# Designed miniproteins, single chains, continued (2): the designs that were tried, part 107

Each design is a single chain, and the fold is of that chain. pLDDT is the mean over its residues in the fold that is shown.

## One batch from the design tools (miniprotein)

Design m7963
Fold by ESMFold2-Fast:
Structure m7963 (fold): chain A 77 residues (1-77)
Amino acid sequence: MEGFEKLKKEILEEMKKILEEDVPEEEFKRRLEEFEEKIKEFIEFLKKAGVPQELIDKFKEELEKLKEELLKKRKES
């Protein structure tokens, strides 16, 4: 569980940095797509590692909320 919390924080910080970067829209979309692919691989890894589905679901919800919040902020900026 401790390792999962550390990795979760690192991933959330990486997503935040990507979404807050002032880069061209095409570059932003490419980085976001690459990041989402990495997240899918990470979630599959967590499932194989025996992390409870409830924790994985919470992590997915936290990522989606953060993404929506940062994307909204980007559109308003």
Scores: mean pLDDT 74

Design m7964
Fold by ESMFold2-Fast:
Structure m7964 (fold): chain A 110 residues (1-110)
Amino acid sequence: SREEAIKLFEEGDKLFEEGKYEEAFELYKKAYELLSSIDPNDPLAYLAFENAILAAVASVDPAAVPVVGKTLREAREKGLSLEEMKEAVIEALRKAGFTDAAKALEEKFK
């Protein structure tokens, strides 16, 4: 199943490069769920979660992607948990005026 998760991650990358952000989000989310079920501390699970956030935001407003990328880098440097990282992105998006992207991110990750 880890090999299957890696394939989902790679297909997600391909879809993201093609601008198919909603489809990329679904694959990154599945990759994250599979990887975290094997080892919740797997660095690839963290990367899949971050890429799912990027894809979710890009599917609503690609102009918000730089704000998300910066926030994710800062969260990693601080050693934040996945939940704290998601909340930091939502807060940064709201402060920057990307309200629809922030709402979509909350709804997709419940």
Scores: mean pLDDT 87

Design m7965
Fold by ESMFold2-Fast:
Structure m7965 (fold): chain A 70 residues (1-70)
Amino acid sequence: MAEELRAAAEQLREMARQLEAMGYPEVAAVLREAADVLEEAARSGDVEAAEARLRELEARAREAMERQAA
């Protein structure tokens, strides 16, 4: 489990780098925060807290995308 969470965090950081290069720094920042949450879950084992935080970050990313589209 911990290794899978770290792998997911690395994928999110890669996606964040690509989005930042494309001109979406706010969404990229949210993805980097999500990667940090996954790494913290891998260290602590507190998956329940991580799931709650990831849902908040998902909502924030959607709002950032909507604002940037306007």
Scores: mean pLDDT 79

Design m7966
Fold by ESMFold2-Fast:
Structure m7966 (fold): chain A 69 residues (1-69)
Amino acid sequence: MSMIEELIQKAEEMARQLEALGKTAKARELLAQAELLRHAVEEGNEEMVEILKKILEQQLKEVEAELAK
């Protein structure tokens, strides 16, 4: 499994945890970001993949910090 695929899967799992906590808006935002990354990969847009990967990694870090509170 590619590192990008693992990142998307992690985002989907974190979104499920956010939804379970009633944080629906944040869950949907995280899922939308994961879909943007998947779409960029499918289009072969390497520059956009690198940008979106960094954005998703940052969002996951913020979500993990928020879930720890």
Scores: mean pLDDT 82

Design m7967
Fold by ESMFold2-Fast:
Structure m7967 (fold): chain A 59 residues (1-59)
Amino acid sequence: GAMGERNLRALERALRAGDDAAASVAAAQTAKNGYGEEAIRIAEEMGNRLAAEAARRAA
């Protein structure tokens, strides 16, 4: 839904900024809204292991 898509965009922005804390929070929220697989993929593609792990734990 729209909230999950907004969280996914927030995750992408945080990952591009190199903000591990913001990326981890956004990844967890994205996973809770049903976009866990997408959050993990994006985090891994951008090399942010902390965000990927946050998404896995929240899924």
Scores: mean pLDDT 81

Design m7968
Fold by ESMFold2-Fast:
Parts: sequence; C-alpha cells; structure tokens
Structure m7968 (fold): chain A 64 residues (1-64)
Amino acid sequence: GEELLELLLEAGIPEEVAREIVEAAERGDGKRADQLLLRGLLEHGLPSPELMKRISELLREILA
C-alpha cells in the first residue's frame, strides 16, 4: 500500500484522496479505487504516461 500511496502523491493527488484510493484497493474494491483515481486525475491533471503505467500496474497487483 505504501508504494501506491507514494506514486499517487507524486502524481499530484491530495494525501486524503490518495489514502482513500489505497484503502479501497487493499479492500479489493477496484470500482471505488478506479472512481477515486479518475476524480483525482480530473481535478489535478493527468500525470506522465510512465507514472500512470506504474500506478495502473501496482493497482492491478494489489487488486489481484
């Protein structure tokens, strides 16, 4: 969870929202994690493709 939190903060997502995304993913609530991530990206701008790939891969690993 900590690595995902760090990547989300690097992407410019506020700590409160980033923590909620991590908690949703750790619960296996992929739908909630995706909704919160999309909202954070819409409000704060899209990060680099490389950072997005890392976030997506780590989310997929946590949800698997």
Scores: mean pLDDT 80

Design m7969
Fold by ESMFold2-Fast:
Structure m7969 (fold): chain A 63 residues (1-63)
Amino acid sequence: SAATLAEVARLVREAKEALERGDLERARQLIEQATALVRSDESLPEPVRLAALHELAELRAQV
């Protein structure tokens, strides 16, 4: 849903900011929360869901 995508975008922004500060634990928590939201929202089109999960996996690789 649009609400899920907006929340995921917010969490991704906060995770990137945490990574810039070197706050790896905070970044991990935010990435995990965003990943859970994407996986739990069955209303997301598959291409959108896969793109979001790919971005989150790339962020996760940095922590």
Scores: mean pLDDT 85

Design m7970
Fold by ESMFold2-Fast:
Structure m7970 (fold): chain A 68 residues (1-68)
Amino acid sequence: MSPYEETLARLRRALEERDREELEALIREVKQSQDPAHEAALKEAAIEAGADPEAWELLRAASRRVNA
């Protein structure tokens, strides 16, 4: 799979499982990689999470933790 597809699949799984720690780890990995494919995967996962209020709050909380 491409880096985009692999990262997107991992993000989707973490959101479905409500795994905040895995989401934090994935967001850190994306920011450290500086790879446009990883950034695109995170953007797509965020758009998809917007349809689910719980998934959106989880992603927002994980993102705040990484940026703190």
Scores: mean pLDDT 80

Design m7971
Fold by ESMFold2-Fast:
Structure m7971 (fold): chain A 64 residues (1-64)
Amino acid sequence: MPELDPEQLEKMKEISELLEKLKKYGSTLEDQEKISEKLAEIMQELALKRNPEAAQKALSRNFK
């Protein structure tokens, strides 16, 4: 999507690649867990980029 920033586009591509790896390594539990963690991290980074104020407020709430 041309409206996305280059940084966000790279993160989206990374997510797609991780999803493909999950499908490919479906039988390997350790790899599934590692890929899922990485995917969650990238999605969290994207959320912070799209709305850093709201995302930071949600994170701060968990530490209060």
Scores: mean pLDDT 64

Design m7972
Fold by ESMFold2-Fast:
Structure m7972 (fold): chain A 61 residues (1-61)
Amino acid sequence: MSLEEKVAELEARARELIAAGASLEEVTAEITRWAQENDLPESELQRVALAVLDLVAEREA
């Protein structure tokens, strides 16, 4: 799995959880767990986490 594919998969999972009504804490816990299990670098995980925060903020607005 390429780095770009990992990021895309993680973002897709985050969107699915947000759509299912998961809290920001639940979403961040799940993406962090998935990233660690799939050897995603911490810097990339933080970029995805920021994108997740943006997605949650946009849906709430």
Scores: mean pLDDT 77

Design m7973
Fold by ESMFold2-Fast:
Structure m7973 (fold): chain A 86 residues (1-86)
Amino acid sequence: GLPEFIKSLVGKSLEDAERAFNMLDKDGDGVITKEELKEYFEERGYNLSDEEVDEIIKALDKDGDGYIDKEEFFSALGLELTDEQK
């Protein structure tokens, strides 16, 4: 599915997810925009339509704000910052 597709591009480790988030968050504001996400996929050889990018955002954006924060991104990859990760 879409989360598995994201995992295949990002990787499966916590370090891979952190690295990918930092690459996606080009402005360093702590959120990923639709434009940043689209550019990330284009750099990897995927020409996604606006509809495809919107579907990815909907899968990652649990709050419906149109932005993806670090917690939402990690959660979508099956990686969550839990109380054990102090």
Scores: mean pLDDT 68

Design m7974
Fold by ESMFold2-Fast:
Structure m7974 (fold): chain A 55 residues (1-55)
Amino acid sequence: SLQEEMDKIIEETKKKIDELVAEGKAQNIPVEELRKRITEVYKEGLDKLIALVEK
């Protein structure tokens, strides 16, 4: 179903963000750079959601 596919995209986006935060802490990545990477992951997730609902 559409809802199940949306939930999957949201779950994958959350997982990527959690991984970025963990990596950022481990590698002492500057907060500004980490914020930029998180924003890119959210944008990717949004683009996937839009593509799914426009199909």
Scores: mean pLDDT 83

Design m7975
Fold by ESMFold2-Fast:
Structure m7975 (fold): chain A 62 residues (1-62)
Amino acid sequence: SLEEARKAEEEGEKAFAAGDYKSAVEAYAKAVQGYAELGLHEEARRVGKKYLEAFNKYVATQ
């Protein structure tokens, strides 16, 4: 649902702010999938950029 996609995005933002990039990647991936399934392609694209940023930080910390 739209509410679940928004909640996943919010969880991703909170994890990212806390430096938990692994959790941010997982939450943003869920948000992207949720928005895409709803046909909200611009929202999926926007969160997809946040996903890539979180992923880059995640791999840099491994």
Scores: mean pLDDT 87

Design m7976
Fold by ESMFold2-Fast:
Structure m7976 (fold): chain A 70 residues (1-70)
Amino acid sequence: MAAELRAEIERLSEELLRTPFGDLERLRRIKERATELAKRAEEAGDSETAQRARNLAEFADMLIAEAEKR
């Protein structure tokens, strides 16, 4: 369970790094998926994995804000 969530977070993180700056649609999808993974990890009691997923979601949200609301 936790290992699968961690692998998904790693893949999502790699996708974020490969996403062109300004691709708001893909950044939004990455944020949504990272948020879901954080919630699932928290429900499973894996606080470290939940924190990693939350950090990824916040990073994606920051990129969206910089691209659109700056």
Scores: mean pLDDT 78

Design m7977
Fold by ESMFold2-Fast:
Structure m7977 (fold): chain A 78 residues (1-78)
Amino acid sequence: MAAAAEIKARIEELAKETGISVQEAYFVLGSAIQGGEEAAKKRLEEVAKRKGISLTDEQIEEFARKAVEIAEAARAAP
């Protein structure tokens, strides 16, 4: 359903909202594709810690969930 351009726009928005880079947002997406919300959450926590970005646990869970939604859209049709 979602076009590649929509996936890209959603990843760029995730990076903007969290303060991580677009490349790091793609790493979070990759983790969501491989291991779902838990993997995306762990990756986002690791990236935020490395960058010194202050995200609440609730924000990390929300953005990890958004990454899973993007991953589902990306996996809908190979």
Scores: mean pLDDT 78

Design m7978
Fold by ESMFold2-Fast:
Structure m7978 (fold): chain A 61 residues (1-61)
Amino acid sequence: SKYTELGKIYFKRKEYEKAIEYYKKAIKEDPDNKEAWKNLGEVYEKMGKKELAKEYYKKAE
C-alpha cells in the first residue's frame, strides 16, 4: 500500500504522529493489512505506549 510506504518513511524519520496517520489510512483502505497493524504497534512502542502497542500487535495476528 502507498500509505504503508509513507508510514515507514515517517517512522524512519522519527515523525511518529505522521507515521500513525499514514498507517491508519492504510488500515482504512485495507483492514487485513497485517503489516500496517504491526507497524502501528511499533510506533506506539517507540512512543512508550506499551499497552496500546500490544493491542495493535494482536490485530496483526
Scores: mean pLDDT 87

Design m7979
Fold by ESMFold2-Fast:
Structure m7979 (fold): chain A 62 residues (1-62)
Amino acid sequence: MIEEIKRKMVELLSKEDPEAAERIRKLLDYNPNASFSELAKVAGLSEATIRRYLIEAHLELL
């Protein structure tokens, strides 16, 4: 479930910003427990935007 949510989040983000999605994917490969602030920093996005994509990913997998 958690791994699927991460993959779905990266997939959703890749449609809008493939470079940001690739940076998040690489971080998660190295540190799967990275915080929202770390994900936001590597993506160049706000924490609110990262939370939005995580919520969307979670809803898509329900």
Scores: mean pLDDT 78

Design m7980
Fold by ESMFold2-Fast:
Structure m7980 (fold): chain A 62 residues (1-62)
Amino acid sequence: SAEEEARRAIATGDPGYGGAGAVGAFMAAGLDPEEAGRRAKELALEMGNEATARAAYQLASM
């Protein structure tokens, strides 16, 4: 699932890769960039990864 793919990306511990991977997973599932970034940010925060959450939000904000 998109959430499982996003969780794997975030779990790598690299904020740039994790943020981009999580946003990409949600976009591939049909979400627009803003919503994908919001979902990826919330998921990263749930996983305790603030740096990845910031990266995901910045990517979605263009």
Scores: mean pLDDT 81

Design m7981
Fold by ESMFold2-Fast:
Structure m7981 (fold): chain A 55 residues (1-55)
Amino acid sequence: GSKLDELYRLALELLRKGMSPEEALQVLIKKAEEFGLSKEDAENALLRAIRDYLG
């Protein structure tokens, strides 16, 4: 899968573990930096994961 898909799966996993969205965002930003992706990519992955977790 793409690195964007990896960020999304990580975001979903962190939310499933009970991590707050604010804490999850910090983890995702660090992972995005490792992948050469932007902070916006991390934010979009988190927003998508929140939508899917709550829906």
Scores: mean pLDDT 86

Design m7982
Fold by ESMFold2-Fast:
Structure m7982 (fold): chain A 79 residues (1-79)
Amino acid sequence: EVEKLLEKAEEYIKKAEEAAKKGDYESAREYLAKAKEYLDKAIELMEKQGVPAEEIEKLYKEFYEKAKPIADEISDKIS
């Protein structure tokens, strides 16, 4: 369950990157939102299972480091 949600989050990051490369910044933004939604669902399940806060914080940091270049490009191109 958790692993599938994390895989979906990563899949949507890749889709966002691909959309941004094509100049489809609206779709790229929507894909980043979907990626965040799946990450949040995974973390909610992990918290329910008693996963330590430090491990969850590490996952958030890794996600945002991957998403930041895409988000920055979207922000630069969209009003």
Scores: mean pLDDT 80

Design m7983
Fold by ESMFold2-Fast:
Structure m7983 (fold): chain A 94 residues (1-94)
Amino acid sequence: ASLTEGTAELDLEGLGASIGAVAATGGGAADEVVARIRALVEAGVSGDTLLEALDRPDPAARAALAEMRERAEAFLAEHAGEGRGPLFRRVVAP
């Protein structure tokens, strides 16, 4: 399904909030970030856009988010290789 512009913005804001929670909890909210990334991928957001969103967090929080970024990159790589959904096909073979 295609995202509406307002829905995509709301989901990206939610991802940003979850990233902030990971920083605040020292990784306790990492699963929430992964779940939001999965939902955004299934809704049609590109992997590049999601990785860019992970690069936006406060530099002071980046160390706490390094593992989260690795998990997101592993998730995207795993699903790209599996060819799951039209979104991953666009990332791998546009």
Scores: mean pLDDT 53

Design m7984
Fold by ESMFold2-Fast:
Structure m7984 (fold): chain A 87 residues (1-87)
Amino acid sequence: SKVPVKPLSEEEIKEIAEKTAKNSDNAAVTSATLLRAVGLVVDGQVEDAKRLLEATIKELDKVLEKDPNNEDAKELKEILEKYLEKL
């Protein structure tokens, strides 16, 4: 009855992941990505949710390679890893 969340292309996943990792200090950006992942899970698109979370973790790893003391990036990575483990 509700319109399902639209499946994400590989290009869209990469774009969202890169934007989220670069803006790990911006709660509006990080919350939007987390809500998108939750929406995909609720709509049964668990594989797309996993791909989005994995891509975002990978981009956060690149941020942490350049700035290992980025606490916002570390916290976001931990949240995403815990989410991914429950899926």
Scores: mean pLDDT 82

Design m7986
Fold by ESMFold2-Fast:
Structure m7986 (fold): chain A 80 residues (1-80)
Amino acid sequence: SKKNEEGKKYLEQGKYEKAIELYEEAIKEDPNYAEAYNNLGDAYAKLGKYKLALEYYIKALHLDPNYEEALKNKDEVEKK
């Protein structure tokens, strides 16, 4: 998704709220988009919202149980 890739660019720039907006649009286009849920988790983790980040990583793992990056990210925010 172009929205997902654009969101990743804003996340890299520290523009977390804009990244969230774009990832939410990507999910509206494809509700089964595991990568967009993982990326939403990353953006919320960057904002210090670890409970929200955890929920989105769990959603990504429900959609793709073999999603190694989402599992790693889930484990990291559970330590917070």
Scores: mean pLDDT 89

Design m7987
Fold by ESMFold2-Fast:
Structure m7987 (fold): chain A 75 residues (1-75)
Amino acid sequence: SEKEEEIKKIREEFTKKIFDIMRLVGEGAPQEEVDKQLAELKELIKKSEEIVDENTAKAFRHAYKSVEETVKRER
């Protein structure tokens, strides 16, 4: 129960961060601002890996790579 709530919170934070990054890219925000948000997303994934199961951790890493590649393509 407590672990499920923590995982839910992590997923919500992860999803929100992705939305924030995509919004910044769409608005043409400075590279430094986008890079800061990407670094924060990467740190969130690292912290989550000890809490979430292997499949969830793998999904987060795949999502991160997709976001990073999208950011590179839009630059």
Scores: mean pLDDT 81

Design m7989
Fold by ESMFold2-Fast:
Structure m7989 (fold): chain A 100 residues (1-100)
Amino acid sequence: VTLTQSPASLTVSVGEKVTLNFTASEDVNGNINWYKQKAGEAPELIAVNTKLANGPSRFSASGSGTNYTLTISNAQASDTAVYYAQADGVFGNGTTLTVV
């Protein structure tokens, strides 16, 4: 399977809503993970399938089939990170989020 994450990068202001997308080349049947990686730190698992595993309630994960999203409803400076989608043992190329 091939995972395409979009956008590749974005910069938003504190308080904005952010939507991170990924598309799989095949139906992954909800078997997806979202990871957050800050510079110099280990990746942190934040969502499994469409459920938050670790993170504040302003994060939500959704999607089915080949299309999945991670939404941040009230962006904070602490959300500045690279976000990676994973399915079928494959990682996407990541989305770099900068909150100013």
Scores: mean pLDDT 80

Design m7990
Fold by ESMFold2-Fast:
Structure m7990 (fold): chain A 66 residues (1-66)
Amino acid sequence: MKLLITNKGSVEHLIGLVLRLIGRPSVEVEIINGDQLLVTHHGSEEEFEALLAELKADPRFEVEVL
C-alpha cells in the first residue's frame, strides 16, 4: 500500500515525521518536492490501517491513500 503525505506545517514537523517513519519495519519513505512524502508499506493490512489512523489523527499533515 502507498500513502502520499503533504506537510502543512514547518520543516521541523516534516523531519520529525520522517524520523518516526524510517524507524518502522516494512516502511519505505521518499521525499517529494521537499514538502511531500511517498510512503510504501510492505507489512500487514492491520499494521497499515494502524499507521493510516495515526497519520490521519495529525492535522499538520494531509494523507492520501494511493
Scores: mean pLDDT 80

Design m7991
Fold by ESMFold2-Fast:
Structure m7991 (fold): chain A 73 residues (1-73)
Amino acid sequence: PLALPPPLSPEQRIAAARAMLDTAEKEYKSGDFDNAELHAKAALRFADQVPEDNPEAQEIKKRAEELLEKIKK
């Protein structure tokens, strides 16, 4: 087994997901759709690592998916 750093806590994952989503929404408003898509996907990735019953993770996923749908031409 390879030595890995300790995994992020659920709170750290939620904080990272929220930060990525907020960045993505700002980029979308500025017309930077490529970076908005990148950060929205990152937000989904972090939120997916949190238990499904976490309401904050569910909201972040929903907002990120809605943002990605808006970016889709």
Scores: mean pLDDT 78

Design m7992
Fold by ESMFold2-Fast:
Structure m7992 (fold): chain A 64 residues (1-64)
Amino acid sequence: MELEKIEEAIDKVSEELGLYDEKARKNALNYARELLKQGVPLDEAIERAVELYKFALELKKIYR
């Protein structure tokens, strides 16, 4: 499933940063799903979802 590759990429980000947020993960996955529905290529959908997730984790780190 295309979403499995997106989940793996997002989970890699959590591993690399040592940070996790369940809501941010769900939001990034929903964003990727919407991009795929709009015909965005899988590689681009992964990149954009990962960027959204990284941004959310950095905000959580700063404002905790």
Scores: mean pLDDT 80

Design m7993
Fold by ESMFold2-Fast:
Structure m7993 (fold): chain A 73 residues (1-73)
Amino acid sequence: SEELDREVELALAEMDLAVLKNAIRQGKPLPLDEVEEIVRRALELAEKYGTPEQVEAFRRDAEEILEEAKRLA
């Protein structure tokens, strides 16, 4: 169903952000352009399919990820 497909897309986006957060916590160098693209797509999916609470959580994670990725660049 379309609803299930949307839930799967959101779950995968959340997982992508979690992987980035874990890599940053370990101090791994990440290509900033790829990080920005992953974050952008995750936010677009959250805004399109997510609840207000999910959108807020994605925005908080996105800001944290981008700030730390830029610091490590």
Scores: mean pLDDT 83

Design m7994
Fold by ESMFold2-Fast:
Structure m7994 (fold): chain A 120 residues (1-120)
Amino acid sequence: AEEIRELLLKNNTGLLVDSLQEALELHKLGIILGEQVFAVSEENSSEILPVIVEEIKEKHKRVILAFSTDEAGREAEKAAKEKLKDIPTSVLELPEGMTPVEFLKEHPEEFLEQLKKLLS
């Protein structure tokens, strides 16, 4: 997690996840909520809050979307892309059935390698 935090900071990049619960779990792993990681909403809503869009644009040069591969995650990703159209946006491809936290905990080297590739 430390290497991921350093990589995001060095590249002025935010990570956007589909729920506050996921963002809080990433925060516990060292990716700081409100600085490196942001959530679409507190309730797994498909709508990204305007305040989150403004925070990302203010603090970061780009954003990486890391959403669950379920229906709610797919809808949240589509909505986030539309709201973030004015900022460089890329997608972290999660393994099928994995959340961002599960991917980071189970495959931390693969998570880091994907981020490096997106940021190069």
Scores: mean pLDDT 76

Design m7995
Fold by ESMFold2-Fast:
Structure m7995 (fold): chain A 65 residues (1-65)
Amino acid sequence: GHMARREAAREALLRYALQGDAEKAVEAARSHGLSGEETAAMAIELAMEGKISPQAASDIVDASR
């Protein structure tokens, strides 16, 4: 369902952000059906929660454009 897809995207974003791989983070989120805007918003949300660095979120936002 929608929630399971979003949660899978969130886990993938976390995994690749912690590896420093913004391109793979965006690709994984896209494979789970997220738009570039949704991917950027999720990366910002993860940084606000303290789960990824602000730098990692910035890199993902740039890669999602």
Scores: mean pLDDT 83

Design m7996
Fold by ESMFold2-Fast:
Structure m7996 (fold): chain A 55 residues (1-55)
Amino acid sequence: GAAQALAWAKLAASDPVIMAVAEADSGLSREEIEALAASGDPELALRKLQEARAR
């Protein structure tokens, strides 16, 4: 869900190893993931993650 997508982005932004895995798995860049974590917007995080998976 949306809250889980935001939690994922925040976790990735907190640790460089988790960020590397998150970039590889999601198709989002480090900059995109950091921006999502900083936004605090769970619906935005979910939408961007879904868009990346549809690429």
Scores: mean pLDDT 81

Design m7997
Fold by ESMFold2-Fast:
Structure m7997 (fold): chain A 77 residues (1-77)
Amino acid sequence: AVIPALSPLEAKVLSAIIERGGRATVRELAEELGLSQSTVSRHVRRLEAKGLVRRVPGTRAYELDVHGLAAWFASQD
């Protein structure tokens, strides 16, 4: 399957997670980016569908999926 390119807002959300050390909650991202939690949640869900982030079990946090990121970058090249 072809992994699509990131939208500008998906890229912005992903960059914010990276800058936070690879983990953030929807609330933290919304506060940092000046966006609603519903907007951030939608884009985080899209990143999760692309295999770039995953939800941390037992928490409200999302973290970078290192294997998904490696596969996505390989698909872009």
Scores: mean pLDDT 77

Design m7998
Fold by ESMFold2-Fast:
Structure m7998 (fold): chain A 55 residues (1-55)
Amino acid sequence: SPDELRERFDRILERRKAEFPEEGEALDAVGRLVREMIADPSRLDEARAIVDAME
């Protein structure tokens, strides 16, 4: 579901921000874009592919 994908994405993003604090601003920008894609049903499969690639 979109909510499960969002929770999974948020966990991945927070782990990456902890590991690479100097990339925080770039990760926040990516986070905003991916969250907008997750909220859009027409882009949900695209968002899932991005989240899977981040893991």
Scores: mean pLDDT 83

Design m7999
Fold by ESMFold2-Fast:
Formats: sequence, C-alpha cells, structure tokens
Structure m7999 (fold): chain A 81 residues (1-81)
Amino acid sequence: SAAAELEALRAQVDALLAQAEAMVANNAPQEDIVAVMNQIVQAIRQLAAHVFAHGTPAQRAAFLAFAREAEARLAELRKQA
C-alpha cells in the first residue's frame, strides 16, 4: 500500500542517518561518510516525491517537519566530514 511504502521510505532515511552518525562516531573515512550522506539526500528526495504525489495535506506538513529535522542532522554530519 502507499501508506506502507511511505513508512518504509521514512524508515530508510532514519536508518541511513543513524548509519552515518555511527560512522562519524567510529572515525570512518570521509569518503565513506560522504557516500552515505549522498544516499540520505536521494532517500529524502524519494520520500518527498512519494508524499507530494500520494500524501494528504497533513502528511505533507508532517514530511516538511521531518525533512527539517533530517536536514539539521545532515548539516551536523557535514561539519564532521
């Protein structure tokens, strides 16, 4: 279902953010951290496309709040890379 797919895409973004944060904590190579950060950006874009194509106004508002939080976490990762 569209709802299950949207939940899966959100879970993917959260998992990739957690992976990148763990990589920074473990002093992974900058190249590897940047690669995961690029995956996060693509996952957020895919989530956005899905929400704006199939989401309700409430789901779009919730996505914008989620995206702001994800972008803040990504900006913090960029400081460490």
Scores: mean pLDDT 84

